Designed miniproteins, single chains, continued (3). Designs and how they scored, part 86

Each design is a single chain, and the fold is of that chain. pLDDT is the mean over its residues in the fold that is shown.

## One batch from the design tools (miniprotein)

Design m11170
Fold by ESMFold2-Fast:
Structure m11170 (fold): chain A 67 residues (1-67)
Amino acid sequence: MEEEARKLAEEAREVGKRAEELGMKKTAEYAFGLAEAALRDPSQLEAVRAALELIKAAVDASERAAK
């Protein structure tokens, strides 16, 4: 449980950093918020995982568009 939360938080922070590099400030803030949520509330882990996958898709699409 704790290990899963930490892994998810680390992934969310990496996505947030990539979003910041792309100028996606709102997306980066959301990703960093997901990292905190994963560590604070175990009942949120499923929701955090789903939201993170959606954000990853948005960041990946922006990276592809930017070349």
Scores: mean pLDDT 79

Design m11171
Fold by ESMFold2-Fast:
Structure m11171 (fold): chain A 79 residues (1-79)
Amino acid sequence: SEMERRRRVIAESVREYLSGLTEEELRKWLEEMKKDPSRRAAYIVFSTAVEKYGDYLEALAVLLGLEEEEARELAKELR
């Protein structure tokens, strides 16, 4: 279906994007967002997800549209 095709495209795009990122880079990005008042909403959303999932890559994968189980497996794979 069209919806299943869109979900696959999103999953593939998120995986490709995150494959080039490290947990350390994401931690630094979160700290930079914390210092910028214009990014306050983004900081709140990302920091809350990191607290919930306990992992920067998993948190960002979920926020970008991966299901929780896919996000967890991707984060494990990219380490």
Scores: mean pLDDT 82

Design m11172
Fold by ESMFold2-Fast:
Structure m11172 (fold): chain A 59 residues (1-59)
Amino acid sequence: MTKEELEKKLEELEKEIIKNALNYSVEEAKKITLLILKAKEAIENENFEEAEKILKELK
């Protein structure tokens, strides 16, 4: 995937996470936040395979 496609996918996942935010425990919310940060870092470092893997974990 391109950087733009990964950024769009991350934005869509963040929307779904916000929509379901009240269904997450504090520990799950922390884990999700960390995964989002890792995905953003992987995209910035052009590690697209790692970014895609993290985005799959967020589903």
Scores: mean pLDDT 77

Design m11173
Fold by ESMFold2-Fast:
Structure m11173 (fold): chain A 61 residues (1-61)
Amino acid sequence: DAEKSAEAAKEAAKKGDATAAAVGGYESGLMGNNLELGRKAVEAGQAGDAEKAAEYAEKAA
């Protein structure tokens, strides 16, 4: 579940969709109980850094 959210964030980042990457990171953080990493993914997405948001999503999973 968390891994699937992280994969979705990674695919969104490849397309430059920072918002979708941030959402995937938040979901990954919730499912993986890594709320700090989920928050960092959202923060990176808000800054427009889709790649970094996906990296935090992957770590949260």
Scores: mean pLDDT 77

Design m11174
Fold by ESMFold2-Fast:
Structure m11174 (fold): chain A 70 residues (1-70)
Amino acid sequence: TLALLEEALEAVRAGDLERARELLEEAYKVQKHPAVRSGIKEALEALRAGDVETAIRNLEVAIEIARKEG
């Protein structure tokens, strides 16, 4: 899931919000850690609202937690 989250962050930064959403939906399906899932969900909600800044912050936190969990 870490690779999906990192690719999603790059997609958001590039303005490819559709690609970012697809990657985050895939990451959410396979992620088992509650805190990482929460971060993914918040990033998805931010992207749906067009809040790119909040999506980036939630993605960065989710990536940080995912690195510690494997």
Scores: mean pLDDT 82

Design m11175
Fold by ESMFold2-Fast:
Structure m11175 (fold): chain A 68 residues (1-68)
Amino acid sequence: MEHLEKGEELFREKKYEEALEEYQKAIETSKDPIVRARAYNLMARAYLELGKTEEAEKYFEKSVALYK
């Protein structure tokens, strides 16, 4: 949870690469599928802001798969 909060703060500061690192830590440290799905969704948004559309689509699909 702390890693998601840090990532969201970094995203608001437009530090998208640093936000991605915190979201990745949230995925690695949490077994909660809700936290992991949220982290993947936020990673997809960060990749969109960086212009990496293919990566964004990949992480969005990972988020949807965890919800299901």
Scores: mean pLDDT 81

Design m11176
Fold by ESMFold2-Fast:
Structure m11176 (fold): chain A 92 residues (1-92)
Amino acid sequence: VSEAAQYLALGKYEEAIKLAEEANTAEAYYILGEVYEKLGDYEKAIEYYEKAIELDPNFWKAWENLAKVYEKLGDKEKAKEYKEKAEELANK
């Protein structure tokens, strides 16, 4: 949908970050979360997924990716909590 999502798909992370930062939307913050997750910066990935959820609490993909990141960090309790939230929202 966005040009930032296209740059992310092409592995052009710097361009994706620049465009997403300019947009200030839930989708843009979600893309920033995906970029930082791919770069292995899980702390920034969490920050941007949380910003996406602040703008759109029904954005189930952001909850799903938060669960995945917490799983990678070994926080099984938070991973389970966010996974259940994503599943509830996706089934609406």
Scores: mean pLDDT 80

Design m11177
Fold by ESMFold2-Fast:
Structure m11177 (fold): chain A 79 residues (1-79)
Amino acid sequence: SRVAEALGAFQALLAEYYPVLSKDPAAAARFEAILAETSARLEALAPGIAAGDEAAEAEAVALLEEAGERIRALAAELG
């Protein structure tokens, strides 16, 4: 599914950037905030995704892409 593909891409991005972003306490706090916000919004979308709501799936994909861009931007500020 589109959500599963987006989650896979997001997990790959986390594997790449987590070691970099966890080195600085200020970056780690901002990184954790992005993850917490993303998780909360995905949890709100989970019933719609389970029901096969294409709008909920599209919103989840967009959310994961947005979170990925935020993580990349944070990493760019550090390096």
Scores: mean pLDDT 83

Design m11178
Fold by ESMFold2-Fast:
Structure m11178 (fold): chain A 80 residues (1-80)
Amino acid sequence: SSQQQQLQALTNRALEEMQKVVDEGLAEGLSLEEIEKKLDELVEKYLEEARKTLSPEQVEVFERSLEGLKDMMLDEVRRK
């Protein structure tokens, strides 16, 4: 469906921006806590946009996806 395609596109964009936050943060010498704060701000931004265009059920799916992506990114930072 159009909404399913939109959800996939938003998830892909969020992943790209989260990776950029991690890469730039590590390059700048930011702490794990500072990188996590930036990722939290990005998650909030994407959830706000999703609520404007997606159904409540799809927003729940997207939120779980963003939480998983955030966890993966923070694990990458912890390994550095």
Scores: mean pLDDT 84

Design m11179
Fold by ESMFold2-Fast:
Structure m11179 (fold): chain A 73 residues (1-73)
Amino acid sequence: SLEQEIERLRTLIGLYRLMVGSTETVIEHLEKNADKIDPETREKLIKELEEDRRRLEREIERLEEELRELEEQ
């Protein structure tokens, strides 16, 4: 059903948005604890989290476009 597919996409988008929020929270935590973590490890982790965030945001954009196309039927 179209309604079930729309609900599935909305749920999936919500989950990816939660994952983005999680990466942002971890980055904030790393920045707040800068004095307790060596600079090289901190910079590496932040870079990896920022790359993960960008991948998740691209996936959200793709899913939102798919949702938009279904809702315009």
Scores: mean pLDDT 87

Design m11180
Fold by ESMFold2-Fast:
Structure m11180 (fold): chain A 87 residues (1-87)
Amino acid sequence: SRREEAERLRELAEREREAAEESRRNAEEIRRRTEEEARKLEEEGDLEGAEKVRVKGDVLVGLFEISASASELVAERAEEKARRIEE
């Protein structure tokens, strides 16, 4: 039924918002670990290694941020479709 289809889309939206939150948590964890590792390398005198770690970490953080944004967009579209089905 249309109601069941709308309910499935709302459940999809909820799952995608949870996925977005998980991606943001992963991004924050990568930021933390990247800075810890880079700092250790700097203290050991490996400035090139530290810079490489920070750049790679920034790229990974960016990928998780993009993933979170994509999940949010899926959730928004699913919610809009569910609303239109119920109208």
Scores: mean pLDDT 90

Design m11181
Fold by ESMFold2-Fast:
Structure m11181 (fold): chain A 61 residues (1-61)
Amino acid sequence: SVEELERLVREAKELVEQGRLEEALELIDKAIEVAKTLSGVVRLVALKELREFREEVEKKM
């Protein structure tokens, strides 16, 4: 669901702020799996944004 996706993204951002980057990546990966269950433009936009977020977190490691 979109609500579950938003919750996972929020939690991942909080973990990034705390420097808990490995845990943030785990939540981002879960969010990507949730996004794959969506359809149409929402799925496409969510996957693009989550992959960009994942790359940003990896650069901080």
Scores: mean pLDDT 84

Design m11182
Fold by ESMFold2-Fast:
Structure m11182 (fold): chain A 65 residues (1-65)
Amino acid sequence: GSGEGVVRQALASLGLTASEEAVKILADALREDPSRAAAIIAQLKALKAQGVTHIGPALAEEIVK
């Protein structure tokens, strides 16, 4: 519920600024509630359609770290 807004704000920040802080917020959100994965994936697909292709790899790096 309430966490979806935080995830979307972090994804928007990544799309505009490629912020390391936004990637950490997304990774933390996924660790706290894995059900957020579908919303995160949907937003990443939307960003990729707009030409923003680096967000997925950046998030994967942070999750593995």
Scores: mean pLDDT 64

Design m11183
Fold by ESMFold2-Fast:
Structure m11183 (fold): chain A 74 residues (1-74)
Amino acid sequence: SMIEKLEEIKEKAKSASIAELIELLGEVHNLVMTAPEEIREEFNKRIDELMKASVDEVKEKFIEMLDELIEKLK
């Protein structure tokens, strides 16, 4: 399921480098493109916030985004 794939990405993100986070973001984008509009809108909003985050905040913001997407899919 999409939830299971997002949970796997979340676990990978906890130990990821910035370069690995960029790759994981691409995986999330590919999953979200087939999701309902509400999920796509949340992703787009969170991406805008993530792009403005500092390097020290980007991982935490990425994980927050994944948690919100997972919650909306339940």
Scores: mean pLDDT 83

Design m11184
Fold by ESMFold2-Fast:
Structure m11184 (fold): chain A 55 residues (1-55)
Amino acid sequence: MEEAEKLADEFIAAVRAGDPRARDLATKLQELIEKNGDEELVERVSAALAALPPA
């Protein structure tokens, strides 16, 4: 889960900064979450995704 946590932090930072890479990071993070089933991480990412600006 170290990789997923690091990726989640990068994704959240990208969302806050309006970084266009946020979409790609979200996709990679979703793959890791699906493999590991970390519910806490899922909730955190879902909240960030809901706040994601339009592409």
Scores: mean pLDDT 71

Design m11185
Fold by ESMFold2-Fast:
Parts: sequence; structure tokens; C-alpha cells
Structure m11185 (fold): chain A 61 residues (1-61)
Amino acid sequence: SKLEEKLAELEKRLEEAETEEELLELSTEAGVLKLAAAVLEDKELLERVTELERRIEEKLA
């Protein structure tokens, strides 16, 4: 699905992200994807996006 493609894109961008600005952009896009997953009741995607957000937060700390 397009949402799974977007998640894969964000995961790849996280591996390459070096600046706080890049991480904040990823956090914003992950939040939008999480909202979409919740609206569609896609529990698996919601869990995976939540883990991505946790990894972004770890890099920002």
C-alpha cells in the first residue's frame, strides 16, 4: 500500500538523517502517517509507525 511505501521511505530517511531539522521533519511526517493508520484501523502499521517515532526521539535526545 502507499502507506507502507511511505513508512519504508521514512525508515530509510531516518538512517541517513544527521541534522535536528531532518529529524523534526521525519517526526512530523511520521505523526501524519500514524494518524492515517489510526483512522484506517491498521493496527500493524500503527505499531510500526509508533516504533519509528521512538527511534526518531532517541536520535533527537
Scores: mean pLDDT 84

Design m11186
Fold by ESMFold2-Fast:
Structure m11186 (fold): chain A 87 residues (1-87)
Amino acid sequence: LSEETLKLMGEAAKYANEALRIARDLSPFEAARIAVELGETIKEARQLSPEERARKVYETAKKLYDEAKARHIARVLQELLEQLRNL
């Protein structure tokens, strides 16, 4: 394995872990959805080369992280709007 592939796998794991952490804070249902999508991507990637597998898992993990982050921001904005209405 190349060092680049190993770094990509490391980043994929970080994004996956952060996505799950954020999703758990939102709800158990959101965490379950992310876990299922990650699991399906890993199963699908099994037939790919190690480099293609690392790239596919990284892309999915980053997408799920971006989605979880956007939902977290939306919740924070909702709370901020409630605070502003009470001024």
Scores: mean pLDDT 82

Design m11187
Fold by ESMFold2-Fast:
Structure m11187 (fold): chain A 60 residues (1-60)
Amino acid sequence: SYTDQGTQLANLGYLDKAEELYKKALEIDPDNKKAWYNLGLTLKRKGENKKAAEYFKLAE
């Protein structure tokens, strides 16, 4: 899945590519709370704390 591929790339430090893959997962399933949560974590790691907080809210 795109979520699993995104997580693999995030673990390797490829944060921009991980963000793209999580967004692709959400295009397929907007209710994918794991993808919203992991997107938030990726943005927090990039220093985009405000956007991360918004995506964490969508993961609830």
Scores: mean pLDDT 86

Design m11188
Fold by ESMFold2-Fast:
Structure m11188 (fold): chain A 90 residues (1-90)
Amino acid sequence: GKEEFEKAYKEAKDNLDARIQRARARGHRGAVRLAEWFKKELDELAKQMREEAEKSPNKDEIYKEGAEKVKKMTAGADAVLDGTLAWHDA
């Protein structure tokens, strides 16, 4: 439900913050900029999911789907920031 969605969102933000700190330590300015962009996307996703849930008769299902989307977005951000694109000066 909504609480699971909120938990996923908070975990995603915490994970991104940790990745940003590592990127800064490595001097990867591009990675820092990308992480900031992902944070903005997470905030927008959270707003969209809340609005969709409020309009839906299946609020719990929408929030559950939102939690999945947050987790997948975090995994994608992690792949970029964790240096899988180290060959690309991001």
Scores: mean pLDDT 76

Design m11189
Fold by ESMFold2-Fast:
Structure m11189 (fold): chain A 61 residues (1-61)
Amino acid sequence: SLVEKAKKALEEGNYEEALKLAQEALKKDPNNKEALSILATASYKLGNYELHAEALKKLKE
């Protein structure tokens, strides 16, 4: 799945690829908590703190 690919990219340190794959997963399922968690971590690692905060907010909804 896209979520599994995003998680693998994150584990390999490919943060840009992890972010892209997590965003594609969220286009299909906007409330997927695993994809939101990957988005939060990848965005933080890339220095996109605004996107990180938005992802965390959605995880609490």
Scores: mean pLDDT 86

Design m11190
Fold by ESMFold2-Fast:
Structure m11190 (fold): chain A 57 residues (1-57)
Amino acid sequence: KEELFEELIRLSMEAIKLAVEKLIAEKRGDEEAKREAEERLREVNERIAELDAEIAA
């Protein structure tokens, strides 16, 4: 159960990193890097939602 909170914190930090990467790619006009960051961010957010539900159970 502590492991779930630790994973949630880790994923939250990863989401912040990906959001920054997306902003950098957008400012550089790198559409491929932006799309990759958006996809990874979506995956991380989905996992965060799953863990949040699991912690609540």
Scores: mean pLDDT 82

Design m11191
Fold by ESMFold2-Fast:
Structure m11191 (fold): chain A 102 residues (1-102)
Amino acid sequence: MKLTDEQMTLLGRLLKELAERINALDPSLSDEEFKERVVEIAKELMERFLKENPDLTKEQKKEIADTVLRGLRLMLRKRGVPDEVIDEVIAEVKAYFDKLIE
């Protein structure tokens, strides 16, 4: 990874907060509401992270986004979300991250 040790530590905290917020979601939510809430959480956390770390290069932002997307995929698989649903969530989140990094 081209990230510094400090940036890797911050990324680890971001991934932990993402996991905690997803795990806190009401298990009675519909599949549609669950997908919408997960996408919203990922968008909010990434926007906040980028605002708090304005000195990140475009390359570092892309590496962070890719790592968050991989982490999100693993979290959803661990929860037992079907791969088809995971792919839909990841595609929407990725499109948003790509727009933020431009």
Scores: mean pLDDT 83

Design m11192
Fold by ESMFold2-Fast:
Structure m11192 (fold): chain A 64 residues (1-64)
Amino acid sequence: SAEEELARAALELRGDVEALAEALQRLAGLDPAAARVAARAINRLPPEQVPAAAANLVAHSRNR
């Protein structure tokens, strides 16, 4: 669950360069390990899901 959410959050980073910088910076302040997990999740997930999931994660990340 949490890992899947992290993976989806990572998708938005790949789809949206602006969100990537913001989310990564936030993660770095919170926990550098989390930022690494997100980056790895992006690589694992197929590019097909990137555009759809990215938009979803952007809204979720900014809303929270």
Scores: mean pLDDT 52

Design m11193
Fold by ESMFold2-Fast:
Structure m11193 (fold): chain A 62 residues (1-62)
Amino acid sequence: GEAFLEGQRAYQAGDYEAAVAAFERALAADPDFAVAWAQLGDALDRLGRTDEAAAYYARAAA
């Protein structure tokens, strides 16, 4: 979806805060989108929010 692609572009640009916001919108539209859970975790990890990242990685693996 558009929000997921927006998140990927933000992540590639190094705008991890924008990436988080975009991936959260993608998951609001499709909570079963496992790739978006993993990408949200990656963006949070880049921001140093490692505990939050770990929770999203666990959801992606489920």
Scores: mean pLDDT 82

Design m11194
Fold by ESMFold2-Fast:
Structure m11194 (fold): chain A 116 residues (1-116)
Amino acid sequence: SPERKARLRDILAQVDRALEALDTLPYDEAKFIVASVFLSIIDILEKYDPELLDRVIERLAKESEKMKQLAELIRAYREGKATKQDVIDAIMSLSKEDLKKVLEIIRQELREALAA
């Protein structure tokens, strides 16, 4: 739908800004921006494209044990079994490299969905 595509473009712009923040800001400050953006992405994808969110979660689960734990936490959050703070804490515990990888996976899935 036009609304779905507009929301996916908005999320893509947020991902691009979060990646820029990781390169331009002190890492501790950038983490808060990434955590906020990540929660927004999950909530919007759950509403407008839950199948895309499923693909992101499956890709995260295959990257590393720590990213698999993040994927399981996102599933728990979607089911109402984990809080927003649990997700924030998980994102804040990631390295800069892992945060970039999470955002790159989301960016790739969004670009592919928008190209279809």
Scores: mean pLDDT 87

Design m11195
Fold by ESMFold2-Fast:
Structure m11195 (fold): chain A 79 residues (1-79)
Amino acid sequence: HMKEVEAFVKASPEAKEYVTEALRALQSGDYEKAKEFAEKALKINPDLPVAYRILAEAYQKLGDTEKAEEYRKRAEKLM
């Protein structure tokens, strides 16, 4: 329901930084931190498939299969 420009807003440096931190947390096994940073990136740019994929993987690693599936499907639809 956001305006069209939100869907393709230029990826901000801040959103990219949060994605980088989320990936780093995911690689180190800190799945809660990966979720926090991915959610922060999505708060800046909700049309960001990589952040949804990070959330899906983090939730899957934490055992939340329902949330993992939900975020994976969201990422796929944006790609």
Scores: mean pLDDT 76

Design m11196
Fold by ESMFold2-Fast:
Structure m11196 (fold): chain A 60 residues (1-60)
Amino acid sequence: MKEELKKEAEKLAKEAVEKLLELGKYEEAKEFIDKFLELMSNGKYEEALELAKEALKKIE
């Protein structure tokens, strides 16, 4: 997968995790991290990016 997609996915994932932790949603943050890392380890960077975007949208 493209390096740019990987970097963007990692950036948005960090933002999503930070916001979830600030809201005290620790279980939701853990579940998100587990799913995100699974997608990243399988080279599914586009899906990982989409997951991070949806997490941020749900928090907002």
Scores: mean pLDDT 80

Design m11197
Fold by ESMFold2-Fast:
Structure m11197 (fold): chain A 68 residues (1-68)
Amino acid sequence: SIEELKKQLKEKALELGVSEETIEKALKILERTADSSKAGALLALSGLSKEQMDQLKPLLVELSKLLE
């Protein structure tokens, strides 16, 4: 479900050191645009490495597909 994927994304991003505020902004971008690339770019600005972003990318892509 969308709610479960949002929870998984939030939990994973928090573990990687992303602030709750940045996660909420990324989720709003995803909900409004269904653009996983824009949401991912905002998360990357939090100082995440490529390896950390690769952990979030599948969740972002799956959420974007469900939000279209």
Scores: mean pLDDT 80

Design m11198
Fold by ESMFold2-Fast:
Structure m11198 (fold): chain A 85 residues (1-85)
Amino acid sequence: ALAANLLAGHSAYNAKNYAAAIAAYKAALALDPSDAIALNNLGAALAAAGKNAEAAAAYNAAAAIAAAENKAAGAAALAANAAAA
């Protein structure tokens, strides 16, 4: 379920179908709202679709979760992505 939605999102993103990628990543987040990888990927898909404010919000959420769960280096990389949006 979660992994399948992430894979579907990646496949859609690679096909440049950003609407489908956004929907798949949102479905993944409905299963696990604390998935920092899904939030970061959602941010990338939103940015590619031109939704920069929504992308920034997704990246900031991913950075906050990554800071709580993961190593500081990973959190810093996600925070840099948030700043870029």
Scores: mean pLDDT 75

Design m11199
Fold by ESMFold2-Fast:
Structure m11199 (fold): chain A 60 residues (1-60)
Amino acid sequence: MSREEQEELGERLRRQGLRAHEAGVPPEAVVEAVRTELLDRGVSQELVDETVERLRAELA
C-alpha cells in the first residue's frame, strides 16, 4: 500500500468514525475501532497514531 493510499484510508475511516459518534457510538469505541482497522489493513504505526490523535481532538 502506498503512503498516499494509507493517508486516503486514514481520512476515510476518520470521517466514518465521526459519523459513528454522531449516531451514538462512544468516543473511546470509535477511536479503538479506527485504530484497529487501520493496523489490520497495513497502515504504518506512525500514520495510525497521527490519525487517532486527530480523531481524539475532533471528538473532544
Scores: mean pLDDT 83

Design m11200
Fold by ESMFold2-Fast:
Structure m11200 (fold): chain A 83 residues (1-83)
Amino acid sequence: SAKELLERMKELAKRAEEIYKEGKTLPKEVQEEIDKLMRELQALLGKALEAIKQGNLEEAEKYLEEAEKIIEKMEELIKKAKE
């Protein structure tokens, strides 16, 4: 449902906020990679929202799946940088 997709977007946005906050303490090279991935994430979330507005829930779900993969990449970068 559209409500479930909007809740998924909200959770992804929360994870992105935590990533951005934690990332500020990391080396410049990691920061630059996170900034690039964050731009890709924002584009995907924008496409997901437009798909929801158009009633294209299947397309919205695909964009959210891609967005989650970007978040997972950023989380792995932070994990590796802290180890």
Scores: mean pLDDT 86

Design m11201
Fold by ESMFold2-Fast:
Order: sequence, then structure tokens, then C-alpha cells
Structure m11201 (fold): chain A 79 residues (1-79)
Amino acid sequence: SSFGGQQVQGLQKANEYIKESRKYAEEAKKIDEKAGQEMEKLIDDYELQGASQLSPEGYVETMEKGKDEVKKKLEEVKK
């Protein structure tokens, strides 16, 4: 159904956010290893929070928030 298709697309989007977050952490590690490690821990924390969500939408939103926070930290590391 269309509803089921939207849920699958949402979970794929969450996976894209996680993948993007991990790339940001890897880039940060090349500049500042400690900052990169802190970003990896942050990503792990958001994944745990997302897994505790009662809805797929909540999971996706949690992963997007995590990605945005990690991206912001990478920009700070680049300064």
C-alpha cells in the first residue's frame, strides 16, 4: 500500500541520515580525533533514542536531528 511504501521510504531516509552523520564524524577525525570520537558517540546516542521511538516518523526525525547536530559540530571543527 502507499502507506507501507511511505514508511519504507522514511526508514531509508533515516539510514541516509545515519550514513551522512558517520561521514561527518570521519571527516572530523581527520582534523581533530577527539572531536570525531565525540561525534561518533553522539550518533550512537541518537540511534539509541531513535530505536526507542514509538513510530517510524519519530525515528526519522530523531536521525535527521542527529545529522544536523553532527554537521554543526563538523563546521565548528573546521574553524
Scores: mean pLDDT 78

Design m11202
Fold by ESMFold2-Fast:
Structure m11202 (fold): chain A 59 residues (1-59)
Amino acid sequence: GEMEEIEKRIEELEKEIAELKEQIAAATDPEEIEKLRKELLEKEIELGIALIQLGVLKL
C-alpha cells in the first residue's frame, strides 16, 4: 500500500543522504562540494515530506 511505498522511499532517502554526507566529507573541490550540498538539501526536503506523509512526526 501507500504506507509501505513511503517507508521504502524513506529508507532509500536515508541511505542516499548518508552516502552524500560521506562524499561531502571526502570532497576537496569547492564546486563539487556545492553540487553535493544542493543534492543533499533536495534529498533532506524529500525525506521531510515523506515523514510528514507517513505521520511519523505525530508519534
Scores: mean pLDDT 83

Design m11203
Fold by ESMFold2-Fast:
Structure m11203 (fold): chain A 59 residues (1-59)
Amino acid sequence: EKERKLELLEEAQKEYKELLKKEEKDKKLYELKLKFMEEGKSGEEGRKEAREKVEEIKK
């Protein structure tokens, strides 16, 4: 029975994962922007790269 429960959990995880993706996508994009900005500040090239990636995510 545990094997059967695992299969059901995997299916449920796939299902809700896709739903959560849509809702948390905005939040994760925001966090990703902050992360890129943080590492981008380490240099001019880094800041430029981070900006491009952030804009790409926005789009």
Scores: mean pLDDT 62

Design m11204
Fold by ESMFold2-Fast:
Structure m11204 (fold): chain A 65 residues (1-65)
Amino acid sequence: SLEELARKIAELSDADEESALEILSKKTEETIELLEISAENAEELGAKEVAEVLREAIKLLKEEL
């Protein structure tokens, strides 16, 4: 989960857990948008396996938010 990752980052760095979670959540949302564009491009190009992997990754990342 992003909460568990934020906690680990806070332990290993000078960042507080709340700030780490906010940054990770925002960057995860940005990453999902980029992956959606990449999946659409892969589908357009007929790269079926790439598209399937990206669509599953998007689904799993959305469940973490």
Scores: mean pLDDT 85

Design m11205
Fold by ESMFold2-Fast:
Structure m11205 (fold): chain A 96 residues (1-96)
Amino acid sequence: SVSEIIDLLEKINKEIPFSPEQLETLITVIDLLLEANRNPAQREAIIETMREVFEMDKSQKPVLEFLEALERNDLSPEELEQLKKYIEKKLAELKG
């Protein structure tokens, strides 16, 4: 559920606070997953490419954990949009 992903993000943030750049990356991940849902034939390639990119950079470990949690929770497009709004709000608070 969206609540489980939010709880995970808050847990990660307590250990290592998200940077604005990392929050923007989380929003991009959601946008790419929404695009992948519209293009099922490319979904696996999009997800694998994201995983490889985030695994190459240890600073992106929180982003990788987020991607893995999204895959485990199989969120609907509506739930992905709700999660995106939550992250956008957190990004605005951090930049304000």
Scores: mean pLDDT 78

Design m11206
Fold by ESMFold2-Fast:
Structure m11206 (fold): chain A 61 residues (1-61)
Amino acid sequence: DKVLSPEEQAQLQALFDAYLATGDEADLARLEALLRSVFDPETAAVLVGIARQEAAEAAAR
């Protein structure tokens, strides 16, 4: 199933929120691992890129 379960979606949300708050590459790596487990590599890469851009804007670095 390509659609995330509610618990998987909550995990992704928590990891996204953590990365946006910290800008920490370790938090991004955890997010990437989960994204790659449920999405194809191309979609996962796009979502990681969006997360990086959002974090850069939020943190101003």
Scores: mean pLDDT 77

Design m11207
Fold by ESMFold2-Fast:
Structure m11207 (fold): chain A 96 residues (1-96)
Amino acid sequence: SSILKKIEEMIAELKKAAADPSLSPEQRAFMRAQIDQLEAIKAMIEKKADPALVRAAVEALIATLRAALEKETDPALRALLQRQIATLEEILAEIP
């Protein structure tokens, strides 16, 4: 699945970013929460959950990331958030 591949790539990028020792505890906790939400969305898709529930979960995550982007001042983390939002919007367009 194109959607599953995108989610797996997002999780891998977040895990790599979360390994950065310069991150604040709050930034690291936020990244871990994102990973957990993406893994939950992946599990819903793998279990053939209702597309409406998958769509709602993706939309909720996009809203969370947009709110985080408004508060983030680190250019590298802003770029990461922008890429994650763009990928989730692509995923959203692929959900029936």
Scores: mean pLDDT 88

